# Ledger of designs, part 93: designed miniproteins, single chains, continued (5)

Each design is a single chain, and the fold is of that chain. pLDDT is the mean over its residues in the fold that is shown.

## One batch from the design tools (miniprotein)

Design m19229
Fold by ESMFold2-Fast:
Structure m19229 (fold): chain A 100 residues (1-100)
Amino acid sequence: SEEEEIKLLKEVAKKLGLEIEEEEIPEILKYYRYYLKVPEEKLELAFEAEVFGIRNSPLSEEEKERKLKILLVATVAAMKKKGVPEEKIEELVEKFKKES
Protein backbone atom coordinates (compact mmCIF):
# COMPACT_ATOMS: atom_id res chain seq x y z
CA SER A 1 0.00 0.00 0.00
CA GLU A 2 2.63 2.58 1.05
CA GLU A 3 4.93 1.47 -1.82
CA GLU A 4 2.03 2.04 -4.28
CA GLU A 5 1.33 5.48 -2.71
CA ILE A 6 5.02 6.49 -3.02
CA LYS A 7 5.07 5.29 -6.66
CA LEU A 8 2.03 7.48 -7.42
CA LEU A 9 3.67 10.53 -5.77
CA LYS A 10 6.85 10.04 -7.84
CA GLU A 11 4.86 9.60 -11.09
CA VAL A 12 2.83 12.77 -10.35
CA ALA A 13 5.99 14.79 -9.53
CA LYS A 14 7.63 13.63 -12.79
CA LYS A 15 4.57 14.61 -14.87
CA LEU A 16 4.52 18.05 -13.18
CA GLY A 17 8.25 18.53 -13.92
CA LEU A 18 9.03 18.70 -10.19
CA GLU A 19 11.89 16.99 -8.36
CA ILE A 20 11.09 15.54 -4.92
CA GLU A 21 13.77 14.46 -2.45
CA GLU A 22 13.45 11.13 -0.58
CA GLU A 23 13.42 13.14 2.69
CA GLU A 24 10.27 15.00 1.50
CA ILE A 25 8.24 11.81 0.86
CA PRO A 26 6.92 11.43 4.48
CA GLU A 27 5.54 15.03 4.44
CA ILE A 28 4.01 14.54 0.96
CA LEU A 29 2.36 11.29 2.16
CA LYS A 30 0.79 13.10 5.15
CA TYR A 31 -0.81 15.73 2.85
CA TYR A 32 -1.80 13.06 0.30
CA ARG A 33 -3.57 10.96 2.97
CA TYR A 34 -5.27 14.07 4.37
CA TYR A 35 -6.60 15.09 0.91
CA LEU A 36 -7.87 11.55 0.27
CA LYS A 37 -10.24 12.16 3.24
CA VAL A 38 -11.42 15.58 1.96
CA PRO A 39 -14.66 15.42 -0.10
CA GLU A 40 -14.06 16.08 -3.82
CA GLU A 41 -16.24 19.23 -3.79
CA LYS A 42 -14.04 20.75 -1.01
CA LEU A 43 -10.60 19.76 -2.40
CA GLU A 44 -9.98 22.94 -4.44
CA LEU A 45 -10.98 25.20 -1.52
CA ALA A 46 -8.79 23.21 0.93
CA PHE A 47 -5.83 23.40 -1.50
CA GLU A 48 -6.28 27.17 -2.08
CA ALA A 49 -6.52 27.81 1.70
CA GLU A 50 -3.24 25.96 2.38
CA VAL A 51 -1.49 27.71 -0.56
CA PHE A 52 -2.66 31.08 0.86
CA GLY A 53 -1.34 30.14 4.31
CA ILE A 54 2.09 29.15 2.96
CA ARG A 55 2.41 32.25 0.73
CA ASN A 56 1.52 34.57 3.66
CA SER A 57 3.75 32.77 6.22
CA PRO A 58 7.03 34.33 7.55
CA LEU A 59 9.02 31.44 5.96
CA SER A 60 11.94 32.07 3.58
CA GLU A 61 11.14 32.11 -0.15
CA GLU A 62 13.07 28.80 -0.55
CA GLU A 63 11.06 27.11 2.23
CA LYS A 64 7.78 28.45 0.74
CA GLU A 65 8.70 27.01 -2.69
CA ARG A 66 9.57 23.65 -1.06
CA LYS A 67 6.25 23.48 0.87
CA LEU A 68 4.18 24.57 -2.17
CA LYS A 69 5.86 21.83 -4.25
CA ILE A 70 5.04 19.23 -1.56
CA LEU A 71 1.42 20.45 -1.33
CA LEU A 72 0.90 20.47 -5.12
CA VAL A 73 2.29 16.92 -5.63
CA ALA A 74 0.20 15.56 -2.72
CA THR A 75 -3.01 17.29 -3.88
CA VAL A 76 -2.70 16.22 -7.54
CA ALA A 77 -1.93 12.62 -6.48
CA ALA A 78 -5.00 12.58 -4.18
CA MET A 79 -7.21 14.02 -6.95
CA LYS A 80 -6.01 11.33 -9.40
CA LYS A 81 -6.57 8.57 -6.81
CA LYS A 82 -10.12 9.89 -6.14
CA GLY A 83 -10.93 9.89 -9.89
CA VAL A 84 -11.21 13.67 -10.31
CA PRO A 85 -11.42 14.46 -14.07
CA GLU A 86 -8.04 15.25 -15.68
CA GLU A 87 -9.38 18.59 -16.99
CA LYS A 88 -10.14 19.77 -13.42
CA ILE A 89 -6.69 18.70 -12.22
CA GLU A 90 -5.06 20.59 -15.14
CA GLU A 91 -7.13 23.73 -14.30
CA LEU A 92 -5.92 23.62 -10.67
CA VAL A 93 -2.27 23.18 -11.75
CA GLU A 94 -2.41 25.99 -14.37
CA LYS A 95 -4.09 28.40 -11.90
CA PHE A 96 -1.36 27.59 -9.33
CA LYS A 97 1.40 28.26 -11.91
CA LYS A 98 -0.13 31.63 -12.96
CA GLU A 99 -0.36 32.78 -9.31
CA SER A 100 3.27 31.78 -8.60
Scores: mean pLDDT 87

Design m19230
Fold by ESMFold2-Fast:
Order: sequence, then C-alpha cells, then structure tokens
Structure m19230 (fold): chain A 55 residues (1-55)
Amino acid sequence: SAERAALSAELQTQIAKIAEQIKATKDPAERQKLIDEANQLSFDAAAQRAALARA
C-alpha cells in the first residue's frame, strides 16, 4: 500500500540521519542513545506497519 511504502521511505531517511550522527559523535553515551533511538524507530515502524495490515 502507499502508506506502507511511505512509512518505509521515512524510516530509511531517519535511520540514515541517525547513522550520520553516530559517525560524528565520539561520546559513548551519546552513541548509545542514538542506537537506542534507531532501535525504537524500527520497533515503532514495525508496530505501525502491522496496524496498517489489519486495517
């Protein structure tokens, strides 16, 4: 569906931005925070995709 395609494209864009931030940071705590944020985005996107599949 168009909603699923848009969600995937948005997720890829956000993950790419976080990856750039991870490359730029040298603080282990900030890097871990960014990794956790990327994992949370993936989890939320999977849940939303499942909800769209039921609708």
Scores: mean pLDDT 77

Design m19231
Fold by ESMFold2-Fast:
Structure m19231 (fold): chain A 83 residues (1-83)
Amino acid sequence: KEKILEETRRELLEILTSSPHLTPEEAQRITDFLVSDLSKIKDDEELEREGKRTVERIRRWADQASRDEPIGLLALSVLLASS
């Protein structure tokens, strides 16, 4: 569990800190929020699946934000608010 959370944190932080639309502080805060939410999952297999899905969702957001910059940030904000 702990190793899966560490790997997920590393990947999320790498993607988010590479975004020109986020400050380092915002990238860290978003990463902490997502990993904290994932840490509530009790089953290691489910944690691995949901962690992978979260990384995929953030990669898609980053890709979209690089093309349609303002809408990408709004989409991420809505996603975080809906949890």
Scores: mean pLDDT 71

Design m19232
Fold by ESMFold2-Fast:
Structure m19232 (fold): chain A 95 residues (1-95)
Amino acid sequence: MTSVAAARRGAALDLESGAETAERAPVAKEVAELLREGAELARRGGQEDMPRVAELVRRAGEKLKEVLEEVPPTLGSAIAISVSGALFMVELALR
């Protein structure tokens, strides 16, 4: 049983984890900033803010795609997993 509240908490946790991982790679600084903004909005905002969180996650994914080859493979994979997980959780919260 998946609840919207659980999905929002999951999104916030995945975004925070992704931001912390991305901050470890200088080339992914913009990805980290987008994920951190999304994490704060997911934690402090309401349901009305979830479309904005989805936009931030999609932008972070596009920026990650641009720098992925320059990030160490382990960090790049971890960031990609966090971004994918966060987007999935945000999409569940928007249902």
Scores: mean pLDDT 81

Design m19233
Fold by ESMFold2-Fast:
Structure m19233 (fold): chain A 84 residues (1-84)
Amino acid sequence: MKAEREERIKRYEERLELEKKDPEGTKREVEAEEVEALRELAERMARGELTHLTDEQKAFILARIRRAVAEGRLDEAVLERAEA
């Protein structure tokens, strides 16, 4: 469980970096899997564990979380925790 979860988060972080750089390239390939990754990234952000990411990359993650919450795919509490 832990190993697969860590790999999933790493792949999603790298995908967010690429999408920030080229957002039109592959915008919406796997939204359901993305929701799980966003929830885990929000928890890591709340704990201050994403120190390897730039402020722009963190803002991009927050924007994706906000969109998922607006679409009803994530609880608003996830966004609140990430912003804390």
Scores: mean pLDDT 66

Design m19234
Fold by ESMFold2-Fast:
Structure m19234 (fold): chain A 76 residues (1-76)
Amino acid sequence: YQKALDDAREAAYATFKEEVDVKGLPVDEAVLKATRVAAAVLEKDPNMSPSKIASATAAIGIELSVEGIEAEKKKE
C-alpha cells in the first residue's frame, strides 16, 4: 500500500513538473494530468480497491495543488 502510494506520488510529481515547466500548462490542467498518472499507477496494484484509489488520487491532487501555489510564489 505505502510503496504503491509513494510510487504514484512520485510519478504524479514528475508529470506535474514536466507539464508546468516544459509545456507551460496552467497548474489546474497539470494537476488533472498528474492525478490521472497517479490513478494509473495505483490501478496496477491488484489489491487496491477503487475507493482507496479514489482517496489516494484526491490526496495527491491536493499535494500537487499546494506544490503549484508554492512554485508560483517562488516565481514572484
Scores: mean pLDDT 74

Design m19235
Fold by ESMFold2-Fast:
Structure m19235 (fold): chain A 82 residues (1-82)
Amino acid sequence: MPSLEELREEFRRELERRLEEFNAEEKPKVDAEVAAIEKEHAGNPKAAGLAKLKLYLEQIIKAGEVISEVTEERLKRLEEAK
């Protein structure tokens, strides 16, 4: 049977892969949105800053959803293997 350390390492690699895929997919969208925010709020740095903060927080939530999804998928596989 694989050790607990081996199972944790397997999960860590799966999680890293999924987050890398998420970041690669989201990066051009985030870059475009930041450029749009800076253009729309030209001359209003406070409004631009708040809009960028909102975008940053939304990205953290999305990354958290990816982490939760990968974790739930692993838990389901463990329960189904009983």
Scores: mean pLDDT 83

Design m19236
Fold by ESMFold2-Fast:
Structure m19236 (fold): chain A 88 residues (1-88)
Amino acid sequence: QVQQLLQQSQDLQQQSNQYQILSDSYDGLSRMSESVAELSLRSGDLEGAKEAREVAERNRKLSEEYQQQSQQLKQQADQLQAQAQALS
């Protein structure tokens, strides 16, 4: 049914938007950790700089993973919407 496909498309679009928010949040945390690493290096705190960079890399990878999930869900939502329009 066309209405069922449209509802599924909307649900996937909402999930895509949530993963995009998570991706943006982890990107922000990664950038903050990079700034902390720079400050630690300037103060001669090599261990603190290393820890901050490890946190930045972890958050960057999470951001990239959530971005990929967001894109996959958006593509699925777009396909269902196109299918619903073709059946209308």
Scores: mean pLDDT 89

Design m19237
Fold by ESMFold2-Fast:
Structure m19237 (fold): chain A 71 residues (1-71)
Amino acid sequence: EALERIIETLIKEGVKPEDIREEIELLKEWEEKAKENSDDPRHQKALEKIPELIKEYEEMLKALEEYYAKK
């Protein structure tokens, strides 16, 4: 439900699958940077959020790619 609404909005804004791929790459770069700077176990626990965000963006990418492939 929420994902479908997000995808519809992205399409209206002219967002392409490539744009989502770029966002995923930026999140991965952020994760690597955070790992480099956080040797504290508490910071490492906070980094759990980044992989979850990447997973959500990968699901959005999949749905967006399916939409454009159908079109």
Scores: mean pLDDT 73

Design m19238
Fold by ESMFold2-Fast:
Order: structure tokens, then C-alpha cells, then sequence
Structure m19238 (fold): chain A 92 residues (1-92)
């Protein structure tokens, strides 16, 4: 469902922003899990390249939060949101 992907991207983005604000690796893992769920749904739709981009950026996001690199975390979150939006557009 396109609406499920859009809702999941919104929830993942909110969790990502929260993790950057708190600097808590546990909050970053929540965001990563939501983006990984989105990536799995995209793979089922044949969008494996977008799924890979999201997973790679999600790993960098968690690592950045764990080391306290707020700028790197923000850039990784932007990459995940961009890839998610482009994937949703590809399915529309």
C-alpha cells in the first residue's frame, strides 16, 4: 500500500529527528528499524536499489548518533528521507 509506505516514512523521519535531538543510540535504533521495515516493503515492490540506499544510510545514521556526530546523523537522515520519497514517487 502506497499509504502504508508514506505513513511509515513519516514515522521513521519523526523517530530520526527525535534520535538526533536526544543523541540516544536506542532512539536511533528505533528509527533504523522503521527505515528497515520500509526497505523490506520496497524490495517486495522490486525497488531493491532504493532499499539498499535506505539500509546503507540507516547504518551510517546509527553510527553517527553513537559517536555523537550530529551533522553526519542529519546528512544520513536526509539521504533516507530522499530515497524514501523517490521510491514512493516511483510507485505512484
Amino acid sequence: SLSKLASLLTAAAIAGVAAIWTGDPEDARVAKELFEEMAKLLEKEGLSDYAKKIRDAANRFLEAVERGDREAAQEALKEMIKAGNEAIDALS
Scores: mean pLDDT 88

Design m19239
Fold by ESMFold2-Fast:
Structure m19239 (fold): chain A 98 residues (1-98)
Amino acid sequence: DLDALLAKLREEQRRKIENEATIAFIRMISWQILNDDDLAGQMKLLDQLEKLIREIGPEDLPTVESILEDLLAGLREKGASPEVIARVEALLAAVRAR
């Protein structure tokens, strides 16, 4: 019925707004990882990034993949720790496998 369809459309719009907020937070954490010089701090941020990525639905995975590719490129150019680079590579591989 029409009321059920309208309720579904409102729920889809709400989820889209929530997903956009989660993607913005993923971008922010990725920027913090790229600009952090402390290995322990970078590893904690990667833990948070991994948790947020688990909440992302299949429709937003290409956006997350792009963010991780940009992060990986920036970390390689900066000469970041091999441990950080390896963990981002593993996250990117996991996203691509979904």
Scores: mean pLDDT 80

Design m19240
Fold by ESMFold2-Fast:
Structure m19240 (fold): chain A 90 residues (1-90)
Amino acid sequence: SSEELLEKFQEKHPDVDVAKVLNAASFLPTGKIEVKKEVLYLIGKLFGLYLKLRNVPKEDIEKLLRASFPGASEEELEIIKKGALSEWNS
């Protein structure tokens, strides 16, 4: 569930403002707001944790990431991907 995801993410990243990360992630599909690199990385970690909890194969992460953030640039996608893979390997 979304509650379990957020609780596990906050436990792993106690100093992170999760509400700020969620708000930034909601705007990425629109392409209307520039998101800081640090926040893009945290969005990636949150997405990676979500996929890991859903037992999604590691090889599907990049495909699902591109489908989930169609408004993101290639530079932004690379940062998000690094975050997701970092969390997957944790």
Scores: mean pLDDT 80

Design m19241
Fold by ESMFold2-Fast:
Structure m19241 (fold): chain A 94 residues (1-94)
Amino acid sequence: MSEVEKLEEEAKKLLEEMIKILEEADPELGKRARELVEKYLKGEISVEEFEREMLRIILELDARGETEAAEKVRKLLSEFGKVRKKIEELKKKE
């Protein structure tokens, strides 16, 4: 597996972990997050739009009293952003 392929797999695992936490904490917000991830993976939305909409879901989760779950998902989203930046840098090098 190439370095880019390994990072893409890491990014997918981070997305799966975020959805799992969201679905366990709030099934409605979990469904919205799943749909958002599916749109992102299909290339229907940009990474910037995905991160923005995911932050809105995290803020709504926190507002509903699921503060610990919201903090966990926020940390995973931050790690996802770091992995995406590494992928973009590697792809620019071919």
Scores: mean pLDDT 84

Design m19242
Fold by ESMFold2-Fast:
Structure m19242 (fold): chain A 76 residues (1-76)
Amino acid sequence: SEKETAINYLVTAERYILNKKGVEPEEIDERVARLREEFKKMTEEQLIEKSQQLLDEAKKLNVPFAVTAAEAAINK
């Protein structure tokens, strides 16, 4: 579904951002699993807002792979 595709891109963006922040791989796995469950409960409007927030954060942190993933979550 489009929602599942958007959630996959959001999780990908979060992984790159957390890695850039120096979070350990095991902790990243735990955090993104929790975030995926949170994203599943969101409306389409909330997911678009979250995608925009992650895009802004990825740009601020200069993480190009996270920027690409967040843009894909918005545009599908």
Scores: mean pLDDT 86

Design m19243
Fold by ESMFold2-Fast:
Structure m19243 (fold): chain A 91 residues (1-91)
Amino acid sequence: METVAEAKAFADRTGILVLAPTEDGVLVVVPGTDYVFFYKDGKIERIPLAEVADTPLANIKLTPEEVRQIVLEVARELGRPLTGVAIAPIK
């Protein structure tokens, strides 16, 4: 798994959200949609998937605290809790 588009294919197959670290921040891939959330410096933004599909995944390990913060912000934007999340790259 090398790109955001590959993370999206996994999300669509499994129905779970995928956190996709990139050099510039973390993209949260939402299954069944044409958008992602971009998380950077405590801020979240909704962007079209088409603008980031070719973005390479960064070899960055997220800490449990970083994952928790991202999940909370995405849950706020979606207006519901998240019950299943995967972190890319998935082996």
Scores: mean pLDDT 77

Design m19244
Fold by ESMFold2-Fast:
Structure m19244 (fold): chain A 76 residues (1-76)
Amino acid sequence: MQEQLKERLSELLKDQPPFLTGPLTPEKLQAIQKVLKELGLEVSEPNVLLALSILVPGAWGPNLEEVKKRVQKYAL
């Protein structure tokens, strides 16, 4: 599961380098949601956070609370 998600996100990052940097935008969340749906995973806060942790391993710690706030806002 994690390996498939990592490979798919790597493909998205290859096409969209800015996806790795800057704030968590609606476009980034939409791309992550699309990947989760393609993998047959529920679009839930834990799955979105898992996807984000795979994108930048160990780098999301300081921003984790902001990520949670945005997930709650956009993942109705």
Scores: mean pLDDT 62

Design m19245
Fold by ESMFold2-Fast:
Structure m19245 (fold): chain A 66 residues (1-66)
Amino acid sequence: MREEIEEGLKKAKELGNEEAVRHFEDALRYLDLAEEMKAQGRDEEAALMYQAAKEHFEKGKEAIAK
């Protein structure tokens, strides 16, 4: 997931697509939060953050395709 989001972010920056850049940055932020929550034993909150990361990753991909 992280590598795929980072690859998407690089493509978005190359295209100058600021909307896609924001979505991929948000996806990374939620992924970092998910990993931190999991480390704290907050598994349910970690799952919600992973879902948010995935949703922003999909939005970033959609913005690039547009």
Scores: mean pLDDT 85

Design m19246
Fold by ESMFold2-Fast:
Structure m19246 (fold): chain A 86 residues (1-86)
Amino acid sequence: AEKAFLLRELDVGLEINKKIAEETIKLDPSKKEEVQKLIDRMERLVEEAKAAIEAGDYDRFNELLKEFREVSAKIRKLYEEAKASK
């Protein structure tokens, strides 16, 4: 149950950030490259976090989750900048 919950939360978080990224690009196409690099990094972090959960390495999972939150904050900042510009 715990592993399934954590895996689901990672998938949901990634999907939400992909939707924010899509809207950011729609509002300001000049941000496409920067936003895409952040989504690519987030997808990699999700896969590494899933591997850490499966291995029972919760210390590694927590470090990856911190990086995921930092990337999410950067995507959100770009979204807010794109909204302010329109």
Scores: mean pLDDT 84

Design m19247
Fold by ESMFold2-Fast:
Structure m19247 (fold): chain A 77 residues (1-77)
Amino acid sequence: SAREQAVADGRAGGLVEKEGIETGDASKITAGSLLGIGAGLHARLHGDVDGGLEAGEVAEKVGGKRAGEAARKAALG
C-alpha cells in the first residue's frame, strides 16, 4: 500500500541519517532528510496524511530525527 511504501521509505531515511550522525557524514544526514520528504509526499499524494506522519515517527524511532521531521512536514504541507 502507499502507507507501507511511505513507512518503508521513512525508515530508510532515518537509517541513512543515523549512519551520517555516527560517521560524521553531513551528506548522509541531508540524504536522510530528502528520503523523509519523499516518504511524506508519497503518503500525501495518495491521500494518506496519517501514513506520512507514521513514516516520520518510524524514521525518528530508528535514529533519524531530521528525516522524521521532514516526512511529517511534507505530509502536512
Scores: mean pLDDT 89

Design m19248
Fold by ESMFold2-Fast:
Structure m19248 (fold): chain A 68 residues (1-68)
Amino acid sequence: DERLRELLLKLGFSEAAVNNLLKNLTPEQRKRLTREMEELVERGATVAEVVGTILRFIGDALDERLAA
């Protein structure tokens, strides 16, 4: 949770954007997103690629939440 927050803030996301993202994800979804983002950042992915991954993950996460 806090690791994902730190990573997003470091990438230039605002506190408000990070808080809204974390509020809408389950702990499992946050853990999976953290892992995927760490890999992208480590490989030198562009900010656009990181944002695209986040948006896809949010969509998938919302679908999972609606199914619950």
Scores: mean pLDDT 73

Design m19249
Fold by ESMFold2-Fast:
Structure m19249 (fold): chain A 66 residues (1-66)
Amino acid sequence: HMTEEQRRLVRMFELAHGGKPDGVIRPGGKAAEAAREFQRRLGLPEDGVVDEETQRALYEAAHATA
C-alpha cells in the first residue's frame, strides 16, 4: 500500500505534468507518458504505472535536490 507521503508526491508529479491531482496516474494521460520517460531514464519497466519502485525513485529524486 502507498504511504500518504508517496501519494502526495504522485499528486505533485501529476500536477507538474497536466494530470488530475488524485494520486492515480491514468493510462494514456500526459502524466503516464512522463512516468514512462522517467522509468526509461532509471532503467525501470516502462509501463507508465506508478508502482512502489517508481514512487520510491520519485521520492529519492525529490529529496536529492540541494
Scores: mean pLDDT 63

Design m19250
Fold by ESMFold2-Fast:
Structure m19250 (fold): chain A 79 residues (1-79)
Amino acid sequence: AKEEEKKKKELEKLIKEGLKLQFKIRLKESTKEYDEKEVEEEFEERFKALLDQVEEAIKEGASLDQIIKSIEKSIEDLK
């Protein structure tokens, strides 16, 4: 259904937002100069891994709403 597709897109946006916040915090705490390409590659790898975990959770009977709520809570914890 289109509603599930919309929720999946919302979930992808939330995952990207959470990852951006995590990387921003990590970069601020790091005394090491970062390579922009390496950071982008790590971001893409983590995004893919999280999407794979979401698909596995759905196969195990978790709803998209439950997954979205869990990710929203994780983002709030990053404030």
Scores: mean pLDDT 73

Design m19251
Fold by ESMFold2-Fast:
Structure m19251 (fold): chain A 61 residues (1-61)
Amino acid sequence: SRRERIKALARRHGLADEAAEAFAQGAVEHGLSLEEVERILARLPASVAAGRAAARELAAA
């Protein structure tokens, strides 16, 4: 589904599973195209994505 594709894209850009689901839901609710979603995700700072991943690892330990 479109939501699942958006979630997969968000995860590829370093978003956590829960954050990726929330992002996908919001994107679908606001009628964002996959192209618009890719533009938004491509502009996420790599440092922010890395920091979120590190925080998740610490929380899971």
Scores: mean pLDDT 71

Design m19252
Fold by ESMFold2-Fast:
Structure m19252 (fold): chain A 66 residues (1-66)
Amino acid sequence: GASAREKLLARARALADAMVAQYEAQGIAASGTLEEAGDTLTLTVRAGDEVLRVETSISEAVKALG
């Protein structure tokens, strides 16, 4: 089965994709990226001229979910 880390990454990707889809449904060009750097997972969503950035500790998120 998938590890807790793999489940966290899958959820983060699904969130990014859902946010992008909502902006695109409104006619706004959007993109989502995920970056892993050490223990930090960064989700960046760009929608038109707007940038949303969320940073999460992977170890703390995995503890909270598992």
Scores: mean pLDDT 81

Design m19253
Fold by ESMFold2-Fast:
Structure m19253 (fold): chain A 84 residues (1-84)
Amino acid sequence: SMALATLTLSEPVEARVGDYVVSKTTGMVIGTVVGAEGKTLVVGAGSKEAAEKGAKVGNEVEIYDREGRRVGESTIEGVEIKEF
């Protein structure tokens, strides 16, 4: 099942829909940006397991655009995961 991970970040990131969200801790892609506003980042993950493994409080995330440029980095302060 697909999952949505709603992340509360330590610092806002200038992310756009379709950008890649990568766990700096694991080096693996968590998913793609579905929405970003202030310190809130909503990530569409391909599975609940990918969301739970990558999106942990205290872990760092890096955001990459479709061209592979790093556009942001932040620490996860809050996580809410919804399976669809």
Scores: mean pLDDT 86

Design m19254
Fold by ESMFold2-Fast:
Structure m19254 (fold): chain A 90 residues (1-90)
Amino acid sequence: MPQPSAGDLAAAAENLEKAAEYLREGDVKKAILLMVAAQILAAASQDEEAIKKVMEAVKRAEKYIEEGDYEKAAEILEETAEWLREKAEA
């Protein structure tokens, strides 16, 4: 059985994966909305480590988005999504 809040972590991961896809396609506005949704879902999980990890990843991704490096921003979000999925399955 999934741990309490595992569904919120999995949903946060899905939103970060979709945000990465939109960044690769150049749809920055949709990517940012999904990054915000992932932060809200991480907060809803009440997992302090996950909240911190998502917040740091979003902050780093935003920095690369401002620099025009959407590929690097997408990579950061994908790496964080993988971590969240592994945590949700534990």
Scores: mean pLDDT 84

Design m19255
Fold by ESMFold2-Fast:
Structure m19255 (fold): chain A 63 residues (1-63)
Amino acid sequence: MDEELTEAADKAREKGIELGLSEEEARSIAHQAFVEARRNGWSPEELYEKGVKKAEEAAKKKK
């Protein structure tokens, strides 16, 4: 189960980099989503969805 959450977080990190975030920013956002998923019992799909949303909002704020 944790393996699936880790994979979802890694995919969210990759998406963040694709959106123009630095590797460190993307890792931080993915890690936050992973921690929240562990605390709230989110599915891997919910983790990815919320992680990508956080990354998109962070990328928008860079402008």
Scores: mean pLDDT 80

Design m19256
Fold by ESMFold2-Fast:
Structure m19256 (fold): chain A 69 residues (1-69)
Amino acid sequence: KELEERLKELKEQADIYKKNMDDSKAFAKRYEELAKQDPENAEGYRKNAEAMKNIAKTFEKKRDELLKE
């Protein structure tokens, strides 16, 4: 009973981390496109893209840790 509830919570949390990872990857890609379109602010956009890639890796690690049981 309680074990089933905890398993559902872990799966739900893993799905949340996956969504955050996917969203962060999408934002990184958008920032890279903005860097190409606006060369004057390109360094700022590339720095934001790199930050988003790092955030995505963090959520990927958290998801993998949850899936380890």
Scores: mean pLDDT 81

Design m19257
Fold by ESMFold2-Fast:
Structure m19257 (fold): chain A 96 residues (1-96)
Amino acid sequence: DINDKIKSLLNKALSSTDPKEMLKYVKELLELIKKTDDPEALKIAVEGLGNIINKTNNPEVLKEVIRALLVIADKEPSLIPETIGNILVAIGVMED
């Protein structure tokens, strides 16, 4: 189940204290996002990526999160408001 795989990777990323481990799981999440068109899976991914932004200030992790959010926005336009909101928060964290 793609939803279970996405949730598992999100939980691993959110449980990581090492930016390198968090980046690894976000990259794996992006590859799953690229392979799914399921709106529910993409919505779960947006919500989880927003939670990752709130947990990290690492620029490489935040850039990968932004990349994932842009892919989701392209696949599911109904999620554009949430993806843009999260991207703006991520940019703000990188500037602080």
Scores: mean pLDDT 87

Design m19258
Fold by ESMFold2-Fast:
Structure m19258 (fold): chain A 90 residues (1-90)
Amino acid sequence: SMRRQLYREIGRLLEELENTSDPEERKRLQERIDELLKEILGLSEEELKNLSNQQLADIYLEMADELSKSSSPEDQRAADSLRRAAERLR
C-alpha cells in the first residue's frame, strides 16, 4: 500500500540522519521527513511543530508496528529505524 511505502521512506530517511554528520544534509533530510509526516498525518506546518516528543514517538511506533507485519527486510530495517527515533524522543 502507499501508506506502508511512505512509512518505509520515513524510516529510511531517519536511518540516513543517524549516519549523517553534515548539518546542511541533516537539515534537508529533516525537511523531507517533515513533508512526509505532514502528508501522512494531514497536518499543517504549525500543527507538526506543535507535536510533543511523546506524540511524535507514538506516531513513529505506530508506523514501525505496521511495517513489522511484513517479513520484508527493507520494512524490518525501516521499522527498527523508527523505533530508534522514538526512543531518542523519550
Scores: mean pLDDT 88

Design m19259
Fold by ESMFold2-Fast:
Structure m19259 (fold): chain A 79 residues (1-79)
Amino acid sequence: MHIVTLLVRVPPEKQEEVKEAAKKAAEKEGAEARTVPLDEDTLAVSISAETEEQARKAAEAVKEAIEKAGGEVVQETFS
């Protein structure tokens, strides 16, 4: 399993919208997204899939969904 973690800046009032958008985008690509609040305006979004290729593709879809929901992706890391 491959994991991509995104750090996302998002206003507190949009956190739930961004979490839902990320989860739906990942599910559409056959991946799972988990979100953890780090502080009032920052979320960690971890995207897991069976292959690196699937995880990268899901991460791109999740980034687009997050930006459309009002979040900003500030860092991406691979595990």
Scores: mean pLDDT 81

Design m19260
Fold by ESMFold2-Fast:
Structure m19260 (fold): chain A 130 residues (1-130)
Amino acid sequence: MVKMLIIAPDPAVLDAAVEIASEYPGVEVLAARSLEELRKLLEEHTPDVVLIIARATPLGIELVLEAMKLIKEKHPNAHVVVLLYGSKEDRERAEEELKKLNIENLTIITVEEITPEALREAVEIGLEKA
């Protein structure tokens, strides 16, 4: 059984990602809407993979950075998949900033808009890395 933790500040995006991930056999899905809920789940559970879904805005990148810090402090062996969405310029800036951190067990995916296909790709990549 793979334990996947999904964090997304947008409730509609979170609900869609949880629904898609829950379709996969042998996957236990945990959901967080905020960094506070993420912290609590990381204390109660040991995720194999964490999927972070955020806009490629400055606030979205701050969420990703703080979430990664919390995850790596509690569960350094967990694989992190970051799905960033937004304009091409914002995505390129965000991807460069995250890659500079040289973090082990990190996969970054960038898309213009959240679609069911993009969510499925992120979930499947997370499951392969788990």
Scores: mean pLDDT 87

Design m19261
Fold by ESMFold2-Fast:
Structure m19261 (fold): chain A 80 residues (1-80)
Amino acid sequence: SIDDIERKGVETAEELIRKDPSREALELASLILLELLKEVPDTKYVERILEIGERVLERFPDNVVARALVRRAREILAKR
């Protein structure tokens, strides 16, 4: 189901942050989640996605994709 795909995407990003702290892995995770928010802006996982983006920015404050992810997640939450 679409819910299973969303949940798996978020869980995979969380595991990537935990196991592989490389800039490349975190950038890939951020890109995947940003695309998820563009395609499914009504996802119930937006708060977890925001937390992931903020963790990436804590480690890499200059990461453009993570900044876009955090901005998009906050915009979605503000409209709810």
Scores: mean pLDDT 79

Design m19262
Fold by ESMFold2-Fast:
Structure m19262 (fold): chain A 60 residues (1-60)
Amino acid sequence: LEELKKEAEKLRDKVPELARQALNYIDMAEEARKKGYDEAAEVLTQNAKDIIEEAKKLVE
């Protein structure tokens, strides 16, 4: 999640809306992990990754 968070932060200036959505999913995944909801945390982490990949396609 730390690496994913850094990637989302780097995208904030170029694609702020998608970066914000990815950061929200990362926060939710961290909270789910903290509570022991591993399956939910994996789904939320994947959603964040998908958004980051989409944002990267919009920037070089």
Scores: mean pLDDT 81

Design m19263
Fold by ESMFold2-Fast:
Structure m19263 (fold): chain A 100 residues (1-100)
Amino acid sequence: DITSQGNQILNNLNDNINNLTSQAVNDALNGSVTDSSGSLNSMLQQIRLLTQQAVDTLLDLGDSSGADSIIDQSSQLGSDGVTNVTNSTLQSQLDNLNQQ
């Protein structure tokens, strides 16, 4: 089912972004004060690559709606799109941590 496969791809993308973002949050909470690092740049590049992979896969499956959602955010926000998605994911992770 395209809907089921599309949801799985979106969940995989979200999980990967959440994993990368949670690691960065945990490092910051543990007192990491590095203003820039290869890890941060690697994280941003990985998010960009995962986003592109998810778009390509959704389009291959015919889930144009799911692909359009990701493309629209990325195209309208350019380089800021990844940051906004990451910030939204970070807020969700912080909310989840606060409940635990």
Scores: mean pLDDT 57

